# Designs tried in a protein design run: designed miniproteins, single chains. Part 31

Each design is a single chain, and the fold is of that chain. pLDDT is the mean over its residues in the fold that is shown.

## One batch from the design tools (miniprotein)

Design m1122
Fold by ESMFold2-Fast:
Structure m1122 (fold): chain A 76 residues (1-76)
Amino acid sequence: SREEEARRLGEEAEARTRALALSLGASEEAAEEAGRLAGEAARAYALGDEERARRLAEEAEALIERAAAATLAAAA
């Protein structure tokens, strides 16, 4: 079903994005939030809401960028 596919894609996107964020030096909290947003974006896309998916994906990317920038700033 579309619901089962959306759930699976969301779980995969969430796990992958969380792992990526952690590898870039994000905190556990920031990584969980980025993962959650990416998972919601994947689910929205699978259910046909491309506009919502794009917006959520942009939010996830922005969070990862902010976390990476903060890590770099702390190292300077």
Scores: mean pLDDT 84

Design m1123
Fold by ESMFold2-Fast:
Parts: C-alpha cells; sequence; structure tokens
Structure m1123 (fold): chain A 65 residues (1-65)
C-alpha cells in the first residue's frame, strides 16, 4: 500500500541521516526493521517508526540482530 511504501521510505531516510546500520524490508502490509546495533539513536528510530505505523495503520516489526 502507499502508506507502507511511505513509511519504508521515511525509515530508510531517517536511518541514513543518523548513520544507522538497519535493514528495512516490506512484506505485505508490514514494515520490518532489522537493527545491527543497539544505540540510543537506533532505539529512538524504532519507536518513531512504530508510532508512525500505528498512525498510518501499518504493522511494524522490529528485530535486534
Amino acid sequence: SLRTEELEAMARMAASAFGLDVEVKVEGDTVYLYFKEDTEEARELAERVKEAGKKYGVKVEVYWL
């Protein structure tokens, strides 16, 4: 869906801006975030994307590798 694609793009842009190593994948109506580092910035990004997902009606799954 367009909302899912917008959230994916937003997550990728934010990760790039903070220099975070995160893999962003979309499968169906779910955005998956795979973080390879556990930093304050990574945790903030995860929470912001989850909140945006709730607002957009998009499922967000976060994994810490």
Scores: mean pLDDT 81

Design m1124
Fold by ESMFold2-Fast:
Structure m1124 (fold): chain A 85 residues (1-85)
Amino acid sequence: DGLEKLKKELEELYEKAKKEIEELIKKKKFEEAEKVVKEFEEYVKKVKEFLEKHVPESEEKEELLKFLEEAKEELKKLLEEGKKK
């Protein structure tokens, strides 16, 4: 299942990015943390463009697109909340 494999890879990428951002925030390296967030946002944009162009409409595609938007927003929120502390 191509979409299930892609979802797993994206979940692993999200968890890795989240951990890196949390570690950078703890070290007060906010500029570096912002770069990680921007790199994740660019990757999400490319994956969404790929899915919209090459993958037929399905429940699995809809769930994956929703996951990507939520993951992106969670990392942005994590960074902004970290900057306030």
Scores: mean pLDDT 83

Design m1125
Fold by ESMFold2-Fast:
Structure m1125 (fold): chain A 90 residues (1-90)
Amino acid sequence: MEAEEYLEKGLELYEKGKYEEAKEYFEKALEIDPDYAEAWAALGVVLDKLGKYEEASEYFRKAFEIDPRNKKALELETEAGIERIKEAVS
């Protein structure tokens, strides 16, 4: 599969709540294209869902370092931020 196909499959698994499987697919995308900012951001979101907030933050910064204008990376970071706020007020 191409890196983009692995990202799409990982996102599909993430939407189904299969976070560990989604993580594996995002890691495979990065094995093919380590400069794939969207895959770094997606991995960050999955780590946030798994409660690994510090590691998630590092991967979001990696995504922005590669492509600061990547709208997908910004969207995924925003989703993770909203989840953390919901946890704090719930």
Scores: mean pLDDT 72

Design m1126
Fold by ESMFold2-Fast:
Structure m1126 (fold): chain A 84 residues (1-84)
Amino acid sequence: SELVKEAEEAAEILEKMGLEEAAEYARKAAEALRAGDWETALRYAAKAWLVGAQETGEANLSEEEQKALFEELEKKRAELLAEE
């Protein structure tokens, strides 16, 4: 599917950028998608995003940008949990 291909391409880009841990999680998300394990794929995609943000934060993101990303992530989590 296109989603699997996008996850693989994202992993390759992250690896080329030196974000090795984020790339590993993105690759695991793509593998889970191929296996039809959507829950595991979502968990790895979330970890890739979080780890990638942390690795980028040490090098490129300001404290203000890091705070904004954290607040946006928490807002999304709250909305998803409230949508029962």
Scores: mean pLDDT 67

Design m1127
Fold by ESMFold2-Fast:
Structure m1127 (fold): chain A 110 residues (1-110)
Amino acid sequence: SRERYAALGRLRVEALREVGVPEELRSDAANLLMAALTALERGDEERAREFLRELIELVGAEKALRLIELITQREVDYLRSLGLDEEAAEREELGRRALELAEEIVEEEE
């Protein structure tokens, strides 16, 4: 759905701005997070870790973790507002898994 795609895109842009990701890095940060979520959805945890590591390197650990949490919360809330409860639950689980992997990567680099 074009309308849903546009709405999700706006939510991501707003989350990137609120977290304080520099404007010049927002497109790359959004693309890396979406790539990580897509890899997790497809069962490719190794590829997801690679994208999350790049995200952490790009924006820093604190902003990366906050971005994963905030985008997940807002997209889940949006999907639930549309009555898409199954899609919302799947998105919430992907966001939880992405956050757990990102937290592991941050611990490994400390």
Scores: mean pLDDT 88

Design m1128
Fold by ESMFold2-Fast:
Structure m1128 (fold): chain A 69 residues (1-69)
Amino acid sequence: SREEFNRLVEEAIEAARAGDYERAVELLEKAKELAPNDQARRYVEAGKLAAEARRGDLAVAFAKQALTY
C-alpha cells in the first residue's frame, strides 16, 4: 500500500541518517516492491545505490524524492 511504502521509505531515511546503510538498503528493497509508480521506483533504486555506496546525504535526498511520487 502507499502507506506501507511511505513508512518503509521514511524508516530508510532515518537509518541512512544514523549511518545504518545495511538497514537502509533492506528497507529500500522492500519499498521498491511497493512503489506506486515508475518515478518512485527509480528514486528508491537511486537511494539504495547511494546507501550501498555509504553516501547518506544522497540516500536521504533520493528517498525524499521517492515520497513526492
Scores: mean pLDDT 89

Design m1129
Fold by ESMFold2-Fast:
Structure m1129 (fold): chain A 97 residues (1-97)
Amino acid sequence: EHTEEALEHLERAKEALKAGDIEAALEHLREAEEAVAEALEEALRRGNEEAVRHLREALEHLQEAKAALKAGDIEAALEHLEEAEEAVEEAREALEE
């Protein structure tokens, strides 16, 4: 599932940031963005408005994480990645019946 793929990439991004590997974190973040975008497309096709809202929130948090990384604020980037992870988890719950 695309939501599960997004969660895996987000975890890898957080681990890379904890290790100080900004380039690896950015690569995993890009992979997470792609997975979230694919999940969003599926949620839109299914008409699942709750999942759509959470996935859009996840994309906003991922953009905030990228901005924090560009500013060199690793702590803020980690907080935004955690917020994105929570939003993806909420979307996954909304997609289950």
Scores: mean pLDDT 86

Design m1130
Fold by ESMFold2-Fast:
Structure m1130 (fold): chain A 93 residues (1-93)
Amino acid sequence: REEEARKLAEEVVSILTKAAEQAGLPDLVKLVEESREKIEEAFLNYRPTSPYETPLSRAIALVLDAVAALSGLPGYTPEQAPARVKEAIDSLL
């Protein structure tokens, strides 16, 4: 469990850091790095309350939304990118 949580946290941090760097948001890059341990703890300590929903799958969906916004996919505007990344981080904490 600890190994899986750490690996997922590192992957999430890597994705969010790259997305924030590409968007030119240095304050957000710093926030992601500072939140790394909290993200790892969130993955370690979470227990699903429903058999049809896991917080990990929800967190992954929010991270993917944030990455899509920062990447300029047709359904997203650049103005929404900082809010989406923050929402993804908040969902993991």
Scores: mean pLDDT 60

Design m1131
Fold by ESMFold2-Fast:
Structure m1131 (fold): chain A 63 residues (1-63)
Amino acid sequence: SMAEKEALAEEIERLGVRAVLLGADPAEVQRLVDEGLAALKAGDYARAREVIARLRELVAQLR
């Protein structure tokens, strides 16, 4: 659904910003964000959720 797509996109963007603020490599974070957003554009919600999980792990490791 469009609402699910929007919610996942917001989560990807929010986690990307958080990772950069915590000291992650901006180029690595941008690659993950781009991968997740491309997955959403393709309708691959499973792939988008995998990217969200990877971003969440990255954020957790930096704390």
Scores: mean pLDDT 88

Design m1132
Fold by ESMFold2-Fast:
Parts: sequence; structure tokens; C-alpha cells
Structure m1132 (fold): chain A 86 residues (1-86)
Amino acid sequence: MTLEIIVKGANATEFTGWALWGIGLELDGYPVEIKREGDTLTITIRDADEEVVQEALDIARSYAAKGAKVTIEQEGDKLTITIELG
């Protein structure tokens, strides 16, 4: 499946953390695309398996526990996780 993670309101620490996670997935052989526009970071992982999806959901839940607004949407073979940092 395609996994898309959108992080809004990200600071330099958040950008670094998510970028390192994405680079780690690229090193493990997953097709990853990382885009930064202002304070918005978008990470797209093509051919995400259950382990990658579970890791992303666990990270998103950690952000929600810290007060971030998390939205999860699934349409067909695409899962989108949006994390809004306040």
C-alpha cells in the first residue's frame, strides 16, 4: 500500500526526526519521497508493509498523546496520516 504522512507546524527537530526515519526506510529498500514546504513535511512511502504502517501509527499515537491533532484517512490502497502540531 501507499503510506502518506503529513506533518504540519513542524520545527527543525521534527523535520530532522521524520527525515531520519524516512532515510532509514530508504536504506531498508522502501521507495520513499520526502517533501518540505514551509513548516509542512510530507513523507510518501510506496509499497509500505504492515510493519511500516504499524510504526507510523505508533509514532502518530505518540504525537496525539502529546496534544497534536492526528487524522487518519484510508482510500483504497492509500493510507494518509496527518499530524498537526500546535
Scores: mean pLDDT 83

Design m1133
Fold by ESMFold2-Fast:
Structure m1133 (fold): chain A 98 residues (1-98)
Amino acid sequence: SEADKIEKAQAYFSAQMAEALAMVRAGAPVEEVIEKIRETVEKLQKEIPELKEELDKLLAETEARLRTASPAERAAILRAFLARVSNLLHDKLEEAKK
């Protein structure tokens, strides 16, 4: 049950990040990209409350970087965010399995 919940959260996060990257490539305003990742993080925090503080910190850092970045840098910033959050979710999944 807990492992299934985390696996669904991983799938949701990956799908939302793919959409955020597509938005960046399409030239969407940075605030729309930030809104997308903020909504995604809020959903993850609801499903995995133990990650709330870590996700809040990563979101704040990522929002600040996105606002000061060039369009070309925004894709790399989102990929870094994707990797960091994916690692947190992976660690929680491994804890739930063992």
Scores: mean pLDDT 87

Design m1134
Fold by ESMFold2-Fast:
Structure m1134 (fold): chain A 62 residues (1-62)
Amino acid sequence: AEDVEALALYAFRLTKEKGHQAAEDAMLKALSDPAYRQQLADEGRAIKEAEELNKLLEELSK
């Protein structure tokens, strides 16, 4: 459940920066390779933490 959210964040970041094809390829590979899926989930969690920090900084500036 938590890994799905992290994977979704990673996919959205990839889509925005590298396009839909790269995001689809990464997600399909993650479905077939548990180790790769875990790696992408870790990357997605790092993205989530960075975005939460950015939100906190925005709150502090107001």
Scores: mean pLDDT 75

Design m1135
Fold by ESMFold2-Fast:
Structure m1135 (fold): chain A 78 residues (1-78)
Amino acid sequence: VTLRAKVTLESEEKAEEVAKKIEEVLAETPGTLSYEVRLAGDKKTILVLAEFESEEAAREALEKIKKIEGVKSIEYQL
């Protein structure tokens, strides 16, 4: 299962910190096969591409990412 997500941040000041927390969530989520987390040039948008063993694992990771401080909104496709 492939997750493609665009994470919009409250501000650019915490962008690198939020990106690291997203990577931690993905690394710690059981069933994550691979991931790529990229900070866009505006430092206010984070792009996430991740492969999961199941839709359940993908949704677990997505819910944890939504709860990270500094995340304003998430647009995603599963």
Scores: mean pLDDT 84

Design m1136
Fold by ESMFold2-Fast:
Structure m1136 (fold): chain A 64 residues (1-64)
Amino acid sequence: SMAHEEIRKLILEEASLSVKAMSYYIKAKYSKDEEEKKKYLEEFEELQKKAEEIAKKRKELLEK
């Protein structure tokens, strides 16, 4: 069984990744340079997937 602290760690990791992803998304939206925009969107997508993996682990622990 997982202590509440373990779930809290996953929440913080997910939040950190989500904040970084959101930062890149915002940079992409504000950028007028096509090459920069593409780069930021790629970073966003990668970090978003990482955050989603952590979220999935958190859900599994909450059920167990």
Scores: mean pLDDT 82

Design m1137
Fold by ESMFold2-Fast:
Structure m1137 (fold): chain A 59 residues (1-59)
Amino acid sequence: SAAMEELLRQTEREAVRAYLAGDLERAIAILEEVLPHAPPEHQPRIRRGIAQLRALMAA
């Protein structure tokens, strides 16, 4: 739905803001919370984002 697509875009913008602020843990938490609610076509992209942020935290 258009409303869910807009909510997903807003949530992704919030995750990006957390990332730019250096708050990787918050960025991961935001993405992990939205993942089960995201349309199936967007889930692989979100999972890759989480994995990349997790790798940055481990470095």
Scores: mean pLDDT 83

Design m1138
Fold by ESMFold2-Fast:
Structure m1138 (fold): chain A 61 residues (1-61)
Amino acid sequence: SEEAKKKLEESLKDIILDIYTEDPENPPSQREIAERVGLSQSTVSRIIRELVKEGRLPAPP
């Protein structure tokens, strides 16, 4: 269902946000996040970009 897909994507965003911000001094690479969550690097990159656009992550320096 569309509701279940949306909830899954929101959960993935939350998980990726948590992993990325786990150590703000040494954030993991997109590849490392992808391997940890079982997604492609391109999918992780897209989710990070969306999180930055939503203001949930700061833009990279």
Scores: mean pLDDT 76

Design m1139
Fold by ESMFold2-Fast:
Structure m1139 (fold): chain A 80 residues (1-80)
Amino acid sequence: SEFDKKIKELSRKAAEAVLAGDYKTAGEYFLELGKIYEEKNDFKLAIQAYEAAIDYFRRSGDEEGAKEAEENLKKVKEKL
């Protein structure tokens, strides 16, 4: 599916950003991955992606990004 292609692309980009030490960009990719998994009702994978986004945003000092990921994490946990 188009979602599966996008997940593979974003996962590669996230891994590359992490390896480059670009934690803000890694957080942004994991946040987008979380949203895609949530749209697919893959809530466990959405939780893992949002938790990764929070960690990378915090490492980069992006408190706004971390807050958005935390709000999305809270909402997806309510669906379990």
Scores: mean pLDDT 90

Design m1140
Fold by ESMFold2-Fast:
Structure m1140 (fold): chain A 61 residues (1-61)
Amino acid sequence: MVSTEELNALVAGFETLPPEVQEAARARLGEIHRAHGGVMDRETFDAIAAELARTLAEAAA
């Protein structure tokens, strides 16, 4: 079960991305969510969180 705190942390992390990166990141995270059937379960959340973490690391480089 994904907690509201975990979802809020994910959104907060996404909002730290530059605006130009946010659009590409939103599209990619949406693809991952859709590939997992559009349900926000633990597996889907972990996949989205991992992709966001990778995007944040690349944006910081």
Scores: mean pLDDT 79

Design m1141
Fold by ESMFold2-Fast:
Structure m1141 (fold): chain A 58 residues (1-58)
Amino acid sequence: SSEAEAIGRVARHEALKLGLSEEQAEELGRLARDLLESGHTGQEVGRALKARMEELLG
């Protein structure tokens, strides 16, 4: 969906801004899309992405 595509792009951009690799950013973008398409809310997606980004940053 267009919403899932948009959230995936935002997640990828934010990951790159935080200094994560292009590969990690792409994975986060896919995670965001998959969660939204699976019926999770934008707030739930945001929480999951934040947790994963913090985990990857150490």
Scores: mean pLDDT 84

Design m1142
Fold by ESMFold2-Fast:
Structure m1142 (fold): chain A 62 residues (1-62)
Amino acid sequence: SDLIKKIEAGFEAEKLIEELLNQGYSEEEAIKRGVEKVVTEYGLSEEEARKITLNALSRLKL
């Protein structure tokens, strides 16, 4: 389990989503870009990246 890598990916996805939403992007577009970042920079699967990105968005909506 690459737990630290997944935690770091989560924080980076949250930061990116917050920035994109502040720029006026939709939640759908922010999710898409978050997934792309997690896949590209952390080497996680699209399925895992989507899960991490959706969890990050959920934290911002608390």
Scores: mean pLDDT 84

Design m1143
Fold by ESMFold2-Fast:
Structure m1143 (fold): chain A 68 residues (1-68)
Amino acid sequence: YRLTPEELELAREAVRVYNEAVDRGNEEGKRLAAEAMDLIVRLVRGEIAPEEARRRAEEAIERAREAI
């Protein structure tokens, strides 16, 4: 599976938020951002529907930002 520009931006944002959580020592933020990254990996592997992966990754990223 090849990521769309929107999905690629989600992947970049997940990594960005993960690094922010690491810098702040925020374990909940790290966990949620890692969940978003896992969803993108599953999308690349074709293990999850694109619409479901995008929705869940967006939700996880938003929750990670709130935790930080």
Scores: mean pLDDT 83

Design m1144
Fold by ESMFold2-Fast:
Structure m1144 (fold): chain A 108 residues (1-108)
Amino acid sequence: AEREALTDAWIEALGHLAAALVSAMVGNGEVLEIEVTGVVRLSPADAARLRAALAAARAEMERLAAEVGLAEPQRAALDAFFATLEALLARGEAVSEVAVSFASAAPP
């Protein structure tokens, strides 16, 4: 029940993740630094469901990033985060906890 509820919560969160992350970076001149601090193991069926949702969220992120003209460092940070989630899913894992910080995207 808890792992199924976490998978369902992740699928729902991924539906909003792309827009939320792009919105957080727009106008701030900052790059999200996201560190995965906790992971859980998933069943193959849950991993497949989450992988489909993640692919959809990544496509939406790429569309929104292009539409709003995200700076290259901000886009690279989003790409790195999604690559981390994809690598975890390839191992049958999902993130359960993250640490989030912000760094300036402006050149010195």
Scores: mean pLDDT 70

Design m1145
Fold by ESMFold2-Fast:
Structure m1145 (fold): chain A 71 residues (1-71)
Amino acid sequence: MDLEKSRAIAEALIDKAKEVGGPEAEKGVKKSQEALEQGDPVKAALYAATGLLKAGMSEYDIGQLAQQARL
């Protein structure tokens, strides 16, 4: 488990969810930010990804964002 990579992925997915907007993406952002504040970047990334999926973003596009967030 790499907390820095998980945090970078979560932050990238949160930013994309903010761009996409709408109730499901906004719900994902709120839950993801709460998880980051609790020190759980893995859960944060999952919440943001779930919000994006429900907002209509494909698994492929979400996967590409996650890969690009890896430094």
Scores: mean pLDDT 82

Design m1146
Fold by ESMFold2-Fast:
Structure m1146 (fold): chain A 67 residues (1-67)
Amino acid sequence: SVVLSEEQAKELIEKVENSDLSEEEKLIIKIVIEEALRYNVDVLEMAKKIPDEEVRNKLIELVKEVA
């Protein structure tokens, strides 16, 4: 269970921006991060709902780096 702080969310967004993901994939992940932060929900549970397996797995990997 990972409920992001403001600082963790900023670090995670920076890691996403520096990743090899497409601009569209980065946008999807940033929306998920911002919504998880806004509603104080588990970002890993939010990530599991992303339909694209590669995007989902990348977000899960990056979250583990900041948690």
Scores: mean pLDDT 84

Design m1147
Fold by ESMFold2-Fast:
Structure m1147 (fold): chain A 76 residues (1-76)
Amino acid sequence: SREAAIEALAAHLASLSPEEQAALAEELREAAREARELGLDEVAELLEQAARALEAGDYRAAAELLAEAEQKAAEL
C-alpha cells in the first residue's frame, strides 16, 4: 500500500548516515531547481519541503512529501 511504502521509505531515510542525509537533501534541492526550470512548480515545492523535513530529522514527513512529489509528477 501507499502507507506501507511511505513507512518503508521513512525507515530507510532514518537509517542513512548524517552525511548521506545531507547529500540527499542537496540532491532534492537540485531536483527542485530543475523541476522549476521545467515549469513543475508544485513538484519543486514538494521536493524543497522534503529536503527541509529530512534536514530536520522528520523522516516521516520527508517520506510523505516525496510520495506526493512522485504522485504529482506522474499526473503530469
Scores: mean pLDDT 88

Design m1148
Fold by ESMFold2-Fast:
Structure m1148 (fold): chain A 60 residues (1-60)
Amino acid sequence: SMEEIRKLTFEAMDYAAKELYWRIKYLESGNEEYKKMADEYGKKANELDKQRFKLVEEER
């Protein structure tokens, strides 16, 4: 449904923003903790994007 696609889109965008935030902090500091945080949020964003893509294809 369009509502499910919308929810997944916002969730993926939120995780992508968190990934970018921690990635920038890692690049500025070299702190491996921030790299791990960025990688985990990026992975979650990608998983949600894949789910969203499948739903978009099913609605068409």
Scores: mean pLDDT 85

Design m1150
Fold by ESMFold2-Fast:
Structure m1150 (fold): chain A 50 residues (1-50)
Amino acid sequence: MPSLDEKEQKLGDLLLDRSTSIMSGSLTSDEYVARQKEIDELLKEVEKLK
């Protein structure tokens, strides 16, 4: 069941993965945009569930 905790965990995973990819230089512009969009959507959902 999607919950605040589950969404926060997924958001954390996405943020960590994006940061790691940026640091390692393996992230393409398209991947950056896609991940930013997914992060933004999860942030909106987390804010709604606060």
Scores: mean pLDDT 75

Design m1151
Fold by ESMFold2-Fast:
Structure m1151 (fold): chain A 56 residues (1-56)
Amino acid sequence: MSLEEIKERAIKGALKWVEDGFPKEAALALMRRELEKAGFSEEEIEEAIREFEKRV
């Protein structure tokens, strides 16, 4: 899976967690940990969070 595919999956997963009734803070924390484990930089993680915020 490419880095862009991992990022998109993390964003979609976080959106699904919020849709399923999880707190937004929990969804953000899980997304951040997933991206950190995948080797994303802090800047790339913040970009993914901004993209998530646009879709929520």
Scores: mean pLDDT 82

Design m1152
Fold by ESMFold2-Fast:
Structure m1152 (fold): chain A 75 residues (1-75)
Amino acid sequence: KTFEATIIEVDGNTVTIDKGSKDGLKIGDRVEVTNAKGETVLGGVIEVKETTSKIKLFEEHSFKVGDKVTVKILS
């Protein structure tokens, strides 16, 4: 349910991570995304490819391309 990922794209409140369906992500999954500073933001998975996924974050965030994050699947 929890894994590490890298943020590879940031577009406002949508982030792309280097983990996808092979890592157990599905469209509609709710996730907690936590960076190395301990910032946690709730989001929903809106796009899933084999090795990448897009997550829409529900709040303002400080995430940047290249950030290492912990992703926890809640649903």
Scores: mean pLDDT 83

Design m1153
Fold by ESMFold2-Fast:
Structure m1153 (fold): chain A 63 residues (1-63)
Amino acid sequence: SAAAEEKAKEEKRKEHLIMSIVMLLRQLGVSPEDIAAEEERLKGLSIDQLEERYKELVEKLKG
């Protein structure tokens, strides 16, 4: 139970970052198929890598 709770919290944090990245990709006009493939790829990344990717996309979207 306790171990499952900690794992769930970490996975939830990762999901939030992935969802944010997915939203930015959608804003950039990436296709649903490409977004789905990228989302699966992102699930294998660390939180630090996801956060860096998110920052890069936010800055790119701003120009």
Scores: mean pLDDT 80

Design m1155
Fold by ESMFold2-Fast:
Structure m1155 (fold): chain A 69 residues (1-69)
Amino acid sequence: LREHAELLREAAEELEKIEDEEERVKKTREAASQLPAPWAAFLLREVEEDPSKAAQVLRGLAEMLEIEA
């Protein structure tokens, strides 16, 4: 869980530097592929609803996973 939180924080930092929406979605899917299925599904659903908030969603999920660890 801690390793996943670190991954999500790194992905969020990279997403903040990406201006292309398609590249943000790709980066989010790469991060999701490394998460346990329920967390991956949650992340993909949230980002699908609002891709502009992808970095915010990743940071929030990282914080939740860090608390659970």
Scores: mean pLDDT 73

Design m1156
Fold by ESMFold2-Fast:
Structure m1156 (fold): chain A 50 residues (1-50)
Amino acid sequence: MKKVKVASGSGTAEEEIKRLGGKILKHDGNYIIAEVPEDKIKELPNVIEE
C-alpha cells in the first residue's frame, strides 16, 4: 500500500478509496490522506500527492 493525498471535493473520494481496498488515515480539510494498493492508485481521479 502507498500513502496518497486525495481531493475530497467531489464527495465520492472516501467511498472510492474504500471500494478499492484502501484505508482512510486522516481527513485534512479539503483532502483525504489514505493508504491505497499501489496498483489501484491510478483508478483514483483526484490524487494530489503520491
Scores: mean pLDDT 76

Design m1157
Fold by ESMFold2-Fast:
Structure m1157 (fold): chain A 75 residues (1-75)
Amino acid sequence: ELKKKAEEYRQKGIEAEKNGDYKTAGDFYEQAGVYYEQAGLKNEAALAYARAHISYAKAGDTEKAKEMFQKAADL
């Protein structure tokens, strides 16, 4: 269940990123990271948070970008 939810949100993040909606992409990648982390999939969670960091940074959301960088580093 959690892994499936994480993969659904990761795919939503990819689609948002393809559309240039970096804020929305960051939000979806962050949620994917949360579900991967809850599923015990630390490597996938770290990658999702890293993607959220890049997306938030491109959107100009420096606080969210910093938060995602820290979450990825802590895994």
Scores: mean pLDDT 88

Design m1158
Fold by ESMFold2-Fast:
Structure m1158 (fold): chain A 87 residues (1-87)
Amino acid sequence: MEELLEKARDAERRAARLETALAMGDTLSTQPKDVALHNSAQAAKQDPELGALLRAYVEDPEAGRRAIETKLQEAREEAERLRRQAE
């Protein structure tokens, strides 16, 4: 069914977006905290969810990174499940 294929693609896009969030968070963690917070706020203007994840990563790197990793794992598992059902 086309609907299952669309849902699988949506989950795959969400996983790719979360992979980008992890890479951006890793880069921001190497910057001074004020610069990293400014950059996360700029990201929030284009993508509020991404900006919130990046801000959390900068404010609490261990908890923020783990939150993104958990969401990424969930998105990957959902994409794989939907792909198997999409035929």
Scores: mean pLDDT 80

